# Designed miniproteins, single chains, continued (3): the designs that were tried, part 100

Each design is a single chain, and the fold is of that chain. pLDDT is the mean over its residues in the fold that is shown.

## One batch from the design tools (miniprotein)

Design m11684
Fold by ESMFold2-Fast:
Structure m11684 (fold): chain A 98 residues (1-98)
Amino acid sequence: MEKKAEEYLKKAEEAEKKGDYVTAAQYYLEAAKEYLKLAEEALKKGDLEKAGEYLSRAYEALERAKELAPEELKEELEELLKRITDLSVEELHLIVTK
């Protein structure tokens, strides 16, 4: 799954360099979704360090997608941001309760 997230980031960067901002936004969004899934799996395994790393990468991809996204993707981006934020709070709670 990590390779898939990296592949989406590479495709997004290539599309952005070509001026295809809609395609770039879509690939950044897909990369953010893949990193979020990796973060969820890491949390399930108790790997808080890796979960934090994946959440950070998901957030970076999401912010880039928001800059380039057409109106139709804005709602999906907002929902994904909420999921990333909620998972970050869950990670912090696990750290504090230890």
Scores: mean pLDDT 78

Design m11685
Fold by ESMFold2-Fast:
Structure m11685 (fold): chain A 70 residues (1-70)
Amino acid sequence: MKEIKEVIDKAREKILELARQFTPEEAQRFMREASLKVSEIVKEAIYYNLTPEEIEKKVDEALEQLKARL
């Protein structure tokens, strides 16, 4: 469980870094959607006992997909 917290912290850093490329309104929308998506991934990770590496990969893929929409 502590490994999941480390992945979440890293995800938050990535979200903030990616948000810098957007306008304030786009950044706010991106951060909101990204936070919800990370929450979904964390729930799946707990349910399926995913490794930290698997969680990080899912987060990275989700953030890239979300970034492509903006």
Scores: mean pLDDT 77

Design m11686
Fold by ESMFold2-Fast:
Structure m11686 (fold): chain A 61 residues (1-61)
Amino acid sequence: DRLEAEIELSLLLAKGQVYKLAGDYEKAAEAYAEAAEKAEEAGDEELAREARELAEEYRRK
């Protein structure tokens, strides 16, 4: 379960980067928000906080 959350987290972070580079900030924000949830499931509170900050930043663009 934790390993699955870590894999999903990595995919969501990559998805966020792809959408960001494509200029699709709404989808990038969604991907980072979901990555934050997966980071919490994986027990990485620092990464969860950072991903939430990225989601908020791109949601405003």
Scores: mean pLDDT 80

Design m11687
Fold by ESMFold2-Fast:
Formats: C-alpha cells, sequence, structure tokens
Structure m11687 (fold): chain A 70 residues (1-70)
C-alpha cells in the first residue's frame, strides 16, 4: 500500500539522516545515492511513491551539500 511504502521510505530516511550526521560528505552521499537508487527501482511503477522518495532524497542531499560547503 502507499502507507506501507511511505513507512519504508521514512525508515530509510531516518537511518540515512544518522549517516549524514556521522560520515564525511562524500561517503554519506555515496551511501544515500545507492539507497535511493534501490528504493526508486523497487517502486518504479508507482508515481506517488516515486515523488515521495524524490522529496526525501532531496532533503538528505541538501544536508550533505551544506556539510560539504563548510
Amino acid sequence: SLEEAKAEVDSVYEQLKAIVDTFPPEEAKEIIDKAYELLKEKYKGNPEVQAYIDRKYEELKARVEEKAAA
């Protein structure tokens, strides 16, 4: 269901958020990119889930970019 898919994306988001806070920007970005690539592949047939994944990915990517710019 959409709710179950969003819950999985949220779980991944929280795990990756901790990774962004812990690891160097380049390493964190590599882990995030790979995780979101797998999520998008899993839900490629669902535009609503794809949009939600993209939103969460952009939030984490912005955090990594801010850390890299410092």
Scores: mean pLDDT 82

Design m11688
Fold by ESMFold2-Fast:
Structure m11688 (fold): chain A 58 residues (1-58)
Amino acid sequence: GAEELEKRLEELEREGVRAMLSGDLAGARRAIREIAKLRGLSEEEVARMLAQADAVVA
């Protein structure tokens, strides 16, 4: 249900943040892509999120 989806999204968001703080860009990008798939985000939104992750690590 919606609660299960929300829980999975929160878990992926936490994993993505941890990856970014650890400098694991590949892990951060993977988490962002999984979140985007679950949320039905557009390709443009996904590209923007990935660019933000790259900027933080760079």
Scores: mean pLDDT 75

Design m11689
Fold by ESMFold2-Fast:
Structure m11689 (fold): chain A 65 residues (1-65)
Amino acid sequence: SEAKKLFEEGLEAFKKGKYEEAIEKFEEALRLLKEELGEYHPEVLETEVNLGLTLIKKGIDKHLP
């Protein structure tokens, strides 16, 4: 599915340290998965976790004020 492809592209971007790209891919995958499977489906929750971790990682890798 398109959602699974976007999720996999997000994981690849994350592995390459491209956190902004990974965030965009995970957000789009999450939108599609929620529409297809419902908001509490395991694949939706997995995508939310990966998005959250990527957001934290992006914040940690930036200079904090």
Scores: mean pLDDT 80

Design m11690
Fold by ESMFold2-Fast:
Structure m11690 (fold): chain A 57 residues (1-57)
Amino acid sequence: MEAYELARRTIEEALADGYSPGQALMKAVDVLLKEFPELTVSEASRIALEALKELLK
């Protein structure tokens, strides 16, 4: 699974569970850093934010 797709699914699940967009973003960043330890916090945050913006369109 690509990092973006993992972030998108994590955010979608968090939003469905009633978490805020900010909480969903934080969960996605945490998951990305666990599954893709080569990513920096800045890179993981960018990917998660891109996924969140797409889901909120």
Scores: mean pLDDT 83

Design m11691
Fold by ESMFold2-Fast:
Structure m11691 (fold): chain A 92 residues (1-92)
Amino acid sequence: KFEEYIKKAIEHLEKAIEALKKGDYEKAAEHIREAVIYIQEALELSKDEEKKKLLEEALEHIGKAGEALANKDYEKAIEHLEKAIEKLKKAL
């Protein structure tokens, strides 16, 4: 389940980036919310402190992406979502 949830989170963040590039900000926000749910579920399943730290770092970057979206800084939002994906891939 842990790896499955991380892979689902990555898939949703990739779809969020695609939606942002298309100007579909509502769809991007939906995918970001889904990714956060999967990361939270993975965090509850993990007993590995290194993996937990990577998931928490991914959530921090998603938070920064949300701040960038609120400021209509879509390029910065995409950069933070890409950094979140990088952290999640390291947790696999």
Scores: mean pLDDT 90

Design m11692
Fold by ESMFold2-Fast:
Structure m11692 (fold): chain A 72 residues (1-72)
Amino acid sequence: DIDLERAARAVSERTGLSFEVARELVEAAARAWRESGGDREAAARRLSEEMNIPLSTAELVLETLVETGAIP
């Protein structure tokens, strides 16, 4: 998905994580968003727990998905 690749590049640049890791994070974030019915707070908590990352990082990933148009 080209929108997720764009989001992954933005996450990589903003966090210093590799593109491969960033891509896994944005794919997991998009899944968490869908599973949470569009509840961003619930999606961030789910992503943080699933990927074992700080909640602040999970929030940044979800914000990046919105900014790049990968999620509404």
Scores: mean pLDDT 83

Design m11693
Fold by ESMFold2-Fast:
Structure m11693 (fold): chain A 83 residues (1-83)
Amino acid sequence: SESEEKLKKELEEKLKELEKFLNDESVKEEEKEKKAEELIKEIKEKAQKLLEQKVHEKYVKLYEEYIKKVKELYEEAKKKREE
């Protein structure tokens, strides 16, 4: 679906930006954690808005999937910094 494809592209671009930020050695760990939390909050807010607009449940599942990906990227970047 067109809307699903658009949302996926937007989420993928945000994940790429986050991954770059999380792997930037000049950025403090605290700022990296805050950025990941901010993106999770943004995704949750978008999911809530879609539910209020009575959109198909599959879009909520898409947002849940990307919240997990944000958390995974943060943990992966954290491990790389500890090595």
Scores: mean pLDDT 76

Design m11694
Fold by ESMFold2-Fast:
Structure m11694 (fold): chain A 55 residues (1-55)
Amino acid sequence: MTPEQLVAAVLQLARRERASLEQALELMRTLTDHHGLSPEEREAVLRRLEEGLAA
């Protein structure tokens, strides 16, 4: 799964489940570890997720 697909999937799930920002970030951390993203990619997807949830 690409970093962009991970952000889209977590945003979709967080909106559907009405998850808090903290819950969405915890899920993203778990998924980035599971999918073998680099530390730089992990930081980028967490930032993009925060921006998407704030919008």
Scores: mean pLDDT 77

Design m11695
Fold by ESMFold2-Fast:
Structure m11695 (fold): chain A 61 residues (1-61)
Amino acid sequence: GEEAFVEALRRFLAAYNAARGAPAEAVARALALVDEALASEDPEEAVRLLEEAAALLEAAS
């Protein structure tokens, strides 16, 4: 639901802010997942993609 989307977005923003030393490739992949989330018509898929983007940045930082 909306709460899950907001929570996933907050996690992504925290990971993005922490990822100042992450490789440019990892940042580009995470942003591509965000683009897919924004294009998704399925709110559950959008949440999953945002969580995946956050996890990528967390692993790369």
Scores: mean pLDDT 81

Design m11696
Fold by ESMFold2-Fast:
Structure m11696 (fold): chain A 94 residues (1-94)
Amino acid sequence: PLDELARALQAIADAMRAAEKAGEKETVDYLSQAATHLAEALESVRRGDKEAAKEHLQKAIEYLQKALDVAKSPETIEAIKRALEEVQRALEAV
């Protein structure tokens, strides 16, 4: 799960850069929330708390879905879709 979590963090960072470049403040705010929950999931995995890790990963998915709903630029939409795939892989690996 640590490798999957690292890939998911990178994918969210890529999506945030795309959204910032496109001037999509609301999208950036939702992606920031997703990144926060993903970081908390990483800490939960490190301390062996699988249940907390799953809850944080589910919250990250919810915020990524909200980001996708408000995203306008094709580059931002594609980056968020990739981030969703990586977070789902991390959830399956926990």
Scores: mean pLDDT 90

Design m11697
Fold by ESMFold2-Fast:
Structure m11697 (fold): chain A 100 residues (1-100)
Amino acid sequence: GIDNTVQQVISQMQQFLTRMDYQVDMLRQQSQQNPQLVPIYNQMQSLRDQAQTIYQQMVDAYNRSDYDQFFQLQGRFDDISIQFSSLVSQANDIMSQIRS
């Protein structure tokens, strides 16, 4: 049912936000030693902040039983997660080159 779907989405988003926080913190530390990582770090931080905002809006929509808005916002969260994962891959490629 919808409630089970919403609970699964919320759980997945919470796990993703936790991973985003970890990856942003790790990249912040790496960017202090490697200035070439700063642009990617800034983009990842921006996407994390956007994801946190959308998550809060989705929780608020769910609390109002506004399922249409909830699933519309989920699409935006998914787009951010794809962009963030792409930036993680780019950062890993740069870090691999630095460590070589």
Scores: mean pLDDT 88

Design m11698
Fold by ESMFold2-Fast:
Structure m11698 (fold): chain A 68 residues (1-68)
Amino acid sequence: KKKEIEEKAEELKKKAEEKIEKLVEEYKKKYGEEVAEAFREELLELLEEAYKKALAGDLTPLENLVES
């Protein structure tokens, strides 16, 4: 099951990264580059934490990040 979890975690991480980049570009258009960069850093921290939990067997934070 560890290999299955790792495969799912990688797939969700890629989807989350794509979603983050899209949200950051939208934020940049609405609020400017400085605010968008701060938002990106916050989302990347959340992604890093969610990915670590996913590798430990808890996919929920990473799934929530993709769904939100």
Scores: mean pLDDT 79

Design m11699
Fold by ESMFold2-Fast:
Structure m11699 (fold): chain A 65 residues (1-65)
Amino acid sequence: SAALYEEAKRLLEEAIRLAEEGRHEEAQKLLDEAQPLGVRVALLDTERAKELGKLAREARELLEK
């Protein structure tokens, strides 16, 4: 649903910001919170799930730097 997508997107965008600030533990927590929402979106909307996957990858790459 649109609500699940918007919530997951919000969490992932916040995780990216926190990771860029060096707040890696808080960023990881938001990534963990977004994962079950992303799984539910993937069952309903593959294009929206693809967009969430891009954001999650960006956050993870920042955490590895």
Scores: mean pLDDT 85

Design m11700
Fold by ESMFold2-Fast:
Structure m11700 (fold): chain A 56 residues (1-56)
Amino acid sequence: RSPNIKEELFGLIEEGRLEEAARILAEYFGMDPNNPEHVRAALRYLLREYEEGLKS
């Protein structure tokens, strides 16, 4: 199991640091945090997981 990266990123979202959270996630997945397409993909993935977590 990976460290709870999701909790750290969700904390950043709640602090209003959406861009930072997306860049960190992109870098974590081996994407390019300086590439807007990769950051956008990471943000979509993160928000989807966040929404699914709220459902539980």
Scores: mean pLDDT 76

Design m11701
Fold by ESMFold2-Fast:
Structure m11701 (fold): chain A 60 residues (1-60)
Amino acid sequence: APVSQAELTAALVAAGLSEATARRVATALTTGAAPPEPIPQEHLELAHAAVLALQAARGA
């Protein structure tokens, strides 16, 4: 099952991103592949780790 924007936003905030940045990254990754502004690779790496962790927890 896909990770929701809300779940990913919460996980990214827990990982140390601001709420605004976390929402932006989560929205881009859950809704589209081409956000208006490029997402830094560091934020993409955090999001990738968060998605994998959330999917593993939900799949257990």
Scores: mean pLDDT 73

Design m11702
Fold by ESMFold2-Fast:
Structure m11702 (fold): chain A 55 residues (1-55)
Amino acid sequence: SMIEEAKKIAEEIVKAIKEGKMEEAEKLREKLFELMDKLPEKDQLEIREYLEKLT
């Protein structure tokens, strides 16, 4: 699902940041933002909560 895809991207963002790959992290953030724009508010909130849990 798109929610699962977004959660995977969130995990990749955190990993890229931890590895100091800031350019990769920025590209992943843009991809996540575009994906979230296609989701309802409830699903966006779920992804945001997941990202907070990872950081």
Scores: mean pLDDT 82

Design m11703
Fold by ESMFold2-Fast:
Structure m11703 (fold): chain A 68 residues (1-68)
Amino acid sequence: SEELEKGRKLFVKGIEAEKQGKLEEAIRHYEEALKLFKKASEDPKYKEEAERNIKKVEERIEALKKQL
């Protein structure tokens, strides 16, 4: 899935931004990844994998918003 691959790349960018202390930038990347994973979850073939990634990203966004 193109959406799943692109979502994973944005998720990695989010982690990199967190490591650099750029929390607002990290949230932005995570929100973009979330949109792509939600789109990927519309395909039954990728739904399970995409839903796991959605949960992981949502948990990170929630944790970061508590720090801001």
Scores: mean pLDDT 87

Design m11704
Fold by ESMFold2-Fast:
Structure m11704 (fold): chain A 94 residues (1-94)
Amino acid sequence: ASDEELELGVGRIALAVAKLLVSKGYAEEAVEFTKRMIERATNPDFKAAALVGLGEAYAALGKLEEAKKAYKEAIELSTDPDIKKEAEKNIEKI
């Protein structure tokens, strides 16, 4: 696998961790976690996965405007169809 594929894989794991935190009521912690990932990410698909996680955390906190911005940025940045589809589905829910 290429470094890009590895980074996307780590990004997807990080998205799964963010979703788990949100599901357990740790939405504020999920925001901090995903923001830290975005700051350190160099790969656009890794950043997009982290942005989906950030959007889900913001939506769980009722910050729907911030959630929409994060999802839209993820769609614009990502080349991965699964990440785009996830962000698009999440926009439709809010």
Scores: mean pLDDT 82

Design m11705
Fold by ESMFold2-Fast:
Structure m11705 (fold): chain A 57 residues (1-57)
Amino acid sequence: SEEEERKKEKAVLLAGLMLLEGKSEEEIIERLKKEFNLSEEEAKEAIEEAKKRIAAL
């Protein structure tokens, strides 16, 4: 759904910001789980997408 797509995009953006701030992957996973009610697997997917976007800059 459009709502789920927006939630996933926000999660990727937050993960990217936290990576740039030097937060650990564990801290990012916990933040995404709390903020967006993501599973650990979904949070890891958001982190990997954020890493790809950062690498493309």
Scores: mean pLDDT 84

Design m11706
Fold by ESMFold2-Fast:
Structure m11706 (fold): chain A 60 residues (1-60)
Amino acid sequence: SMSDVEALIAQLSDPDPAVRAAAARALGAIGHPRAREPLIRAGQDPDPEVGRAALEALLA
């Protein structure tokens, strides 16, 4: 749902990189266009797992 997308976008800013990576993967599975710009920013995350998850999400 739209509310789920907004909650996941908020989780891309979580202090825990495991939460950010999980949010990026979930957003990729949903494929909502609202997540595109947040995922582009997450691709620049200093944690390599978050960056990888965001790039995979954008390629889906």
Scores: mean pLDDT 84

Design m11707
Fold by ESMFold2-Fast:
Structure m11707 (fold): chain A 75 residues (1-75)
Amino acid sequence: AITVTARDQRGEEVVLDVIEEGDKAYLKVVEGGSLLGKTFLTGASQVAVGSTVIGELLENGVLTGELVGFHIVGI
């Protein structure tokens, strides 16, 4: 797992744990924002400063269809 700093869709600064699983990654919000404690699945296993990663909200092991963009500002 790597830790990155991002801005969510509301512009709030969040810290994400990135857990790479093959061609996918889980994004866990570990600090900041209204999304604290939420987990998202993304099709991007790589994150780069200045990019936006789209995650789908995962609740109780089920993908909800809710998409959230995270703009990566630090790694």
Scores: mean pLDDT 78

Design m11708
Fold by ESMFold2-Fast:
Structure m11708 (fold): chain A 63 residues (1-63)
Amino acid sequence: SVILRVAIAELVEAVEAGDWAGVEKALENARKYLSPEQVAAMRAAVEAHRDDPAALRAELEAL
């Protein structure tokens, strides 16, 4: 899904920048287009991989 890929890109960019307010904004934007279950999975992935943006991207792309 193009929408999912855009959401992943925005989320990973915010994590790479250490912009945690940007992470919350990206998740809020994702809620407009993705299911609550998908957004919860994205949040869990961020919490698991806060210091490893490459691992975060890989986990999010597996969704």
Scores: mean pLDDT 83

Design m11709
Fold by ESMFold2-Fast:
Structure m11709 (fold): chain A 58 residues (1-58)
Amino acid sequence: GANYEKALEALAKLYAEYGESILKWSDEELKEKLREMGLSDEEIEIALKLKEELKKLY
C-alpha cells in the first residue's frame, strides 16, 4: 500500500545518501530523519520494520 511504498522510498533515499551506515543508526535517529522527510508515524513504523529485515541480510 501507499504507506509501505513511502517507507521503502524514504529508506532507499537514505541508503543512497548515507549507505549501509543507516542500518547502524538508533531507532530514534532514524525516526527523526524520517519525520524530517515528511513521513507519518505509521510510515515510520513500517520503515523501522524494513530496516530490521535489511539488517538480517547483512
Scores: mean pLDDT 81

Design m11710
Fold by ESMFold2-Fast:
Structure m11710 (fold): chain A 78 residues (1-78)
Amino acid sequence: SSLDELLEEIEELLEEAERLIEEGRIEEAKELARRARELAEFLLKTTPGEEIHEFAREAIERAEELLRRAREREEEAR
């Protein structure tokens, strides 16, 4: 289903963003983390169900943490 595809895409984006941070590919990591957050926010706004809402909230928190880690790496490079 399209919902299952979105859930899978969000997870894959978050996992790849974390790998990219570890590799020092910070701009790419930020792009993927922002995309994951946007998709999770879309789910939270448009899709009913507490399990989906909990997934979306957790995905948003994970994306925001990845963006924070990416910003710390950018500051260290200054």
Scores: mean pLDDT 87

Design m11711
Fold by ESMFold2-Fast:
Structure m11711 (fold): chain A 63 residues (1-63)
Amino acid sequence: ELLEKGIDLKGKTVAVPAGGSGSILANEARKLGAKVIEVPVSDREAALAWAKEQGADLVLEPK
């Protein structure tokens, strides 16, 4: 978990997958000061490519 790892996301853009797991990650990232973008695709490779194109600093994957 981001909070458990002591990650500071202030000023960072974080991409999260759309859906239940992504909503949890989005809320955690927002609490740490990140700008969150939700990835509109469910395919992992397409999601990573889209996030990189949008300028995301970090991509969070639920696992």
Scores: mean pLDDT 68

Design m11712
Fold by ESMFold2-Fast:
Structure m11712 (fold): chain A 75 residues (1-75)
Amino acid sequence: MTKKDLEDLAEEIGKKLKELGASDEDVEKAKKAVIEKDLPAFRAVLQDLLDRGQISEEDADELYTEVREKLGTLF
């Protein structure tokens, strides 16, 4: 995965989070975690959104699985 592939994935995830009602701050935190390949940080952002009722458990699981699978192919 190139830097552009990570940026494209981050933009895709960010767009989905915005559509779910996440703030620009939360979207930027999630995008940073994706670009840095920091799955624990990404999961923490999703958990915070879930705890605040901004996303559903289904949305959080789907987003985490997508990022994990796309990043996991690099190892």
Scores: mean pLDDT 81

Design m11713
Fold by ESMFold2-Fast:
Structure m11713 (fold): chain A 82 residues (1-82)
Amino acid sequence: SMAEVERRAREVVELLRQLAAALAAGAPEAELAALAAQLGAPAPPASPEEVLRLAGERAIELLRELGDEEAVRRAEAVLAKA
């Protein structure tokens, strides 16, 4: 259902927000990698910033597959702020 798609899209955006917040807080590489892995980002990352970029790309791909354009815009806003 559309409600299930919206819920999954919100979960993806929230994971991306958590990763961005962890990066901003200077979280350990292992924590950043664990959060990025939940979004299907490849490893090993070259830098903490690269982890967010790759995770963001995967999140946007997933949200586009779900067809939730509002969630895509929210994910892009998270990346632009970081």
Scores: mean pLDDT 78

Design m11714
Fold by ESMFold2-Fast:
Structure m11714 (fold): chain A 60 residues (1-60)
Amino acid sequence: MLKQAQELKKKGDEKFKQGDYEEAARLYGKASQLAKDAGDDKLAKESTEKAGEAIRKGKE
Protein backbone atom coordinates (compact mmCIF):
# COMPACT_ATOMS: atom_id res chain seq x y z
CA MET A 1 0.00 0.00 0.00
CA LEU A 2 2.74 2.53 0.86
CA LYS A 3 4.38 2.18 -2.59
CA GLN A 4 0.98 2.82 -4.21
CA ALA A 5 0.58 5.99 -2.10
CA GLN A 6 4.04 7.18 -3.21
CA GLU A 7 3.25 6.43 -6.89
CA LEU A 8 -0.09 8.28 -6.69
CA LYS A 9 1.65 11.32 -5.15
CA LYS A 10 4.20 11.24 -7.99
CA LYS A 11 1.42 11.06 -10.61
CA GLY A 12 -0.27 13.98 -8.86
CA ASP A 13 2.99 15.95 -9.11
CA GLU A 14 3.11 15.21 -12.86
CA LYS A 15 -0.50 16.39 -13.36
CA PHE A 16 0.20 19.50 -11.26
CA LYS A 17 3.18 20.29 -13.52
CA GLN A 18 0.92 19.87 -16.59
CA GLY A 19 -1.62 22.35 -15.14
CA ASP A 20 -4.24 19.62 -14.65
CA TYR A 21 -5.06 20.71 -11.10
CA GLU A 22 -8.35 18.79 -10.88
CA GLU A 23 -6.65 15.45 -11.68
CA ALA A 24 -3.67 16.37 -9.45
CA ALA A 25 -6.01 17.02 -6.48
CA ARG A 26 -7.77 13.68 -7.09
CA LEU A 27 -4.46 11.76 -7.19
CA TYR A 28 -3.09 13.53 -4.09
CA GLY A 29 -6.34 12.74 -2.25
CA LYS A 30 -5.98 9.03 -3.06
CA ALA A 31 -2.30 9.12 -2.06
CA SER A 32 -3.22 10.73 1.29
CA GLN A 33 -5.83 8.05 2.05
CA LEU A 34 -3.50 5.15 1.18
CA ALA A 35 -0.63 6.71 3.17
CA LYS A 36 -2.91 7.07 6.22
CA ASP A 37 -4.06 3.43 5.84
CA ALA A 38 -0.37 2.39 5.72
CA GLY A 39 0.42 4.42 8.88
CA ASP A 40 2.58 7.03 7.12
CA ASP A 41 1.12 10.18 8.68
CA LYS A 42 3.88 12.35 7.17
CA LEU A 43 3.13 11.26 3.59
CA ALA A 44 -0.62 11.55 4.30
CA LYS A 45 -0.20 15.15 5.55
CA GLU A 46 2.06 16.14 2.62
CA SER A 47 -0.39 14.63 0.12
CA THR A 48 -3.36 16.41 1.77
CA GLU A 49 -1.49 19.75 1.64
CA LYS A 50 -0.64 19.19 -2.05
CA ALA A 51 -4.30 18.38 -2.81
CA GLY A 52 -5.35 21.65 -1.16
CA GLU A 53 -2.75 23.57 -3.17
CA ALA A 54 -3.98 21.98 -6.43
CA ILE A 55 -7.60 22.87 -5.56
CA ARG A 56 -6.61 26.50 -4.86
CA LYS A 57 -4.69 26.82 -8.15
CA GLY A 58 -7.52 25.23 -10.15
CA LYS A 59 -10.02 27.81 -8.83
CA GLU A 60 -7.90 30.81 -9.85
Scores: mean pLDDT 82

Design m11715
Fold by ESMFold2-Fast:
Structure m11715 (fold): chain A 66 residues (1-66)
Amino acid sequence: MRLRVTYTGPVTSFTGIALRLMGLPSVEVEVDGEDGLIVTFTGSEEEYRALVEELRSLPDVTVEEV
């Protein structure tokens, strides 16, 4: 499963999001420009849905399933 994460807020918050994603098991993160990430997830569908909902709840974050 793959999603695009785009962040438009302060760099410090973006760094925290990136580090959190990179620390997750079964997650591969690729940089997509200055403030975007492509996230590939190989874990369970339930864990993926929970991650998507968590990211969508963050301010200044846009999440697109690709």
Scores: mean pLDDT 75

Design m11716
Fold by ESMFold2-Fast:
Structure m11716 (fold): chain A 78 residues (1-78)
Amino acid sequence: SREEAEKLIEEGEEYEKKGEYEKAARKFDQAGDIYEKLGDYEKAVEAYAKASQLYAKVKNYEKAEESQRKALRVLFKL
């Protein structure tokens, strides 16, 4: 649901403030998945891009690439 996605964004922002970047990235990526299913492609792109940036920050390049590919896939729907 939209409310679930919004809660995941809030949880991600809280983890990011605490420097828990990988946990933050997981929350943003999960929010992106929900926004994409809802057809909110703009919010999905933002969430996936944020997840990719945070995964890269902790040198999890595999997950960073996965989130970036999701962002690009959704961007082509805009």
Scores: mean pLDDT 88

Design m11717
Fold by ESMFold2-Fast:
Structure m11717 (fold): chain A 62 residues (1-62)
Amino acid sequence: SAEEIAEELAARVREMYAAGVSLEEIKEEVRKELLELAAKGYSDEEIQLITDKILEALDELT
Protein backbone atom coordinates (compact mmCIF):
# COMPACT_ATOMS: atom_id res chain seq x y z
CA SER A 1 0.00 0.00 0.00
CA ALA A 2 1.03 3.65 -0.31
CA GLU A 3 1.20 3.88 3.50
CA GLU A 4 3.58 0.89 3.65
CA ILE A 5 5.76 2.38 0.88
CA ALA A 6 5.80 5.73 2.74
CA GLU A 7 6.96 4.03 5.96
CA GLU A 8 9.63 2.01 4.10
CA LEU A 9 11.00 5.07 2.28
CA ALA A 10 10.96 7.18 5.47
CA ALA A 11 12.88 4.41 7.28
CA ARG A 12 15.36 4.19 4.38
CA VAL A 13 15.88 7.99 4.49
CA ARG A 14 16.66 7.77 8.22
CA GLU A 15 19.05 4.83 7.63
CA MET A 16 20.87 6.67 4.83
CA TYR A 17 21.31 9.75 7.00
CA ALA A 18 22.60 7.61 9.91
CA ALA A 19 25.07 5.96 7.49
CA GLY A 20 26.51 9.38 6.56
CA VAL A 21 24.88 9.81 3.15
CA SER A 22 24.57 13.52 2.31
CA LEU A 23 21.17 15.20 2.45
CA GLU A 24 21.60 16.09 -1.26
CA GLU A 25 22.10 12.40 -2.21
CA ILE A 26 19.14 11.37 -0.02
CA LYS A 27 16.91 13.93 -1.79
CA GLU A 28 18.02 12.58 -5.21
CA GLU A 29 17.19 8.99 -4.17
CA VAL A 30 13.77 10.16 -2.92
CA ARG A 31 13.13 11.97 -6.24
CA LYS A 32 14.06 8.80 -8.18
CA GLU A 33 11.75 6.61 -6.05
CA LEU A 34 8.82 9.03 -6.43
CA LEU A 35 9.29 9.11 -10.22
CA GLU A 36 9.33 5.29 -10.31
CA LEU A 37 6.11 5.15 -8.27
CA ALA A 38 4.41 7.64 -10.63
CA ALA A 39 5.60 5.53 -13.61
CA LYS A 40 4.04 2.42 -11.96
CA GLY A 41 0.66 4.18 -11.91
CA TYR A 42 0.40 5.37 -8.30
CA SER A 43 -2.11 8.21 -7.96
CA ASP A 44 -1.27 11.86 -7.19
CA GLU A 45 -2.90 11.35 -3.77
CA GLU A 46 -0.68 8.32 -3.03
CA ILE A 47 2.46 10.16 -4.21
CA GLN A 48 1.51 13.13 -1.99
CA LEU A 49 1.03 10.85 1.05
CA ILE A 50 4.46 9.27 0.45
CA THR A 51 6.07 12.69 -0.10
CA ASP A 52 4.58 14.07 3.15
CA LYS A 53 5.95 11.12 5.16
CA ILE A 54 9.43 11.56 3.65
CA LEU A 55 9.40 15.33 4.28
CA GLU A 56 8.44 14.64 7.92
CA ALA A 57 11.46 12.31 8.24
CA LEU A 58 13.78 14.88 6.61
CA ASP A 59 12.51 17.66 8.93
CA GLU A 60 13.36 15.44 11.93
CA LEU A 61 16.93 14.99 10.61
CA THR A 62 17.66 18.67 9.92
Scores: mean pLDDT 82

Design m11718
Fold by ESMFold2-Fast:
Formats: C-alpha cells, structure tokens, sequence
Structure m11718 (fold): chain A 71 residues (1-71)
C-alpha cells in the first residue's frame, strides 16, 4: 500500500514538472499513471486520507489540461 501511494506521488510530481515545462505528452503519461495507482489505493481503502484525495484531484486537473493542450 505505501509503495503504491509513494509511486503515485512520484508520478504526480513528474506530471506537475512536465506541465510547467510545456511537455504535455509527458504530463499526460505521468498523470495517467498516477491516477491508475491512486484508483488502486481507493479500491483498497474505505476512507483514503485527504492528501490522497487531493492528489487524485490534482492528477485529474493535470490530465485534463494536458489533453486540452494536445487536442
């Protein structure tokens, strides 16, 4: 569990850095990977911590922004 959360946050940080650099393809890739891992966390936890919920919201915002920029 801790490994999934840690890796999801690593991918989220990579996505955030990519979006700031204008690398929308990389931002899209890492945001998707972060979301996938966070969804696995949600399946395993009835009440995920607020920090995990916020990370999921942030990852989805980055995903949407990257998709809009690549369209």
Amino acid sequence: MEELISKAFEYLNEAKQAIKQGDYEKALEYAKKSIELLEEVFKAMEHPPEIVKRAYEEAKKILKEAQEKLA
Scores: mean pLDDT 83

Design m11719
Fold by ESMFold2-Fast:
Structure m11719 (fold): chain A 65 residues (1-65)
Amino acid sequence: AERVKEVEEGGKEFLERLKKEGASDEVLEKARELLEEVVEAVKAGASDEEIRAIVDKLVKIINEE
């Protein structure tokens, strides 16, 4: 499914940005957990709206930092 690829690509870019900023192992673990949740949701057949909501959450967490 193309959707899964889009989420994976977005997640990769997000992770790369975190790494560039010098995120700690702890922050990386948290980001990974959130990414896993997104993948699981997509696998369970989540809708476009659900995916957007999760992405929004990710952006919020990083923006606050």
Scores: mean pLDDT 70

Design m11720
Fold by ESMFold2-Fast:
Order: structure tokens, then C-alpha cells, then sequence
Structure m11720 (fold): chain A 60 residues (1-60)
């Protein structure tokens, strides 16, 4: 399902951030943003949190 795909991508983006792979995390967030309109409000908020985390990692 789209929600299962989004959960998997959120986990992969978090792992990429932890590994310092900001380019990979940014690419995954782009995919999540395309899926965002089809997600539940809870998952939409999770996407927003991950996007903010990538932005913070890029600013360091």
C-alpha cells in the first residue's frame, strides 16, 4: 500500500540522516512529498518532520 511504502521510505530517510548521507535523505524526502497527498494526516506529519530533519542536517 502507499502507506506501507511511505513508512518504509520514512525509515530509510531516518537511516540516511543517521549515516550522514544527506543526498540520499533528500532524494527520499522528494519521493515522500509526492506521496504526501495520498497519506493519512499522521503520516503527512511524519513526512514533514523528516523533511525538517533533512533541512537541519543540510544547514550544518
Amino acid sequence: SVEEEARQLINEASAAISAGDVDRARAIVAQLKELRPQLSPRLQRAVDVVEAAVARAEAR
Scores: mean pLDDT 85

Design m11721
Fold by ESMFold2-Fast:
Structure m11721 (fold): chain A 57 residues (1-57)
Amino acid sequence: MERFRRVARRLYERGLLTPEEYERLMAARSPEEAGDLFAELLERGLRLEWLREAYEE
């Protein structure tokens, strides 16, 4: 879970998430829940490369 929260924080600091999207990700309680939220973000237009970079710092 900390990994997903760090990714969410990095994306938000880069201006790639809305405050609402960021709060939803930070509130996620399981890896599956976080994964579903990230999948939803990719569907709305978040680029996979940005997500990958946020995982790798």
Scores: mean pLDDT 79

Design m11722
Fold by ESMFold2-Fast:
Structure m11722 (fold): chain A 73 residues (1-73)
Amino acid sequence: VAERLRAELERRGATVVGIGWGEDPETGEAEFLAVGRDAAGRLVVLVARARRTPEGEWVLVSEPRDAEAAPAA
């Protein structure tokens, strides 16, 4: 998932600043937050949710999208 967020930032022409995530050990779900900076110096922030399968694989439960466009509060 982190690799997919990095690829999406790069596809948008942004340089990766950082990727953070938190996993809920009870549910196996994680929220990923990726921050990049574009050529104009503006921040690009993407969010994605992922779930861990019993096999230990991460699967996206939502496509990466702009944090400001996703009212996740």
Scores: mean pLDDT 70

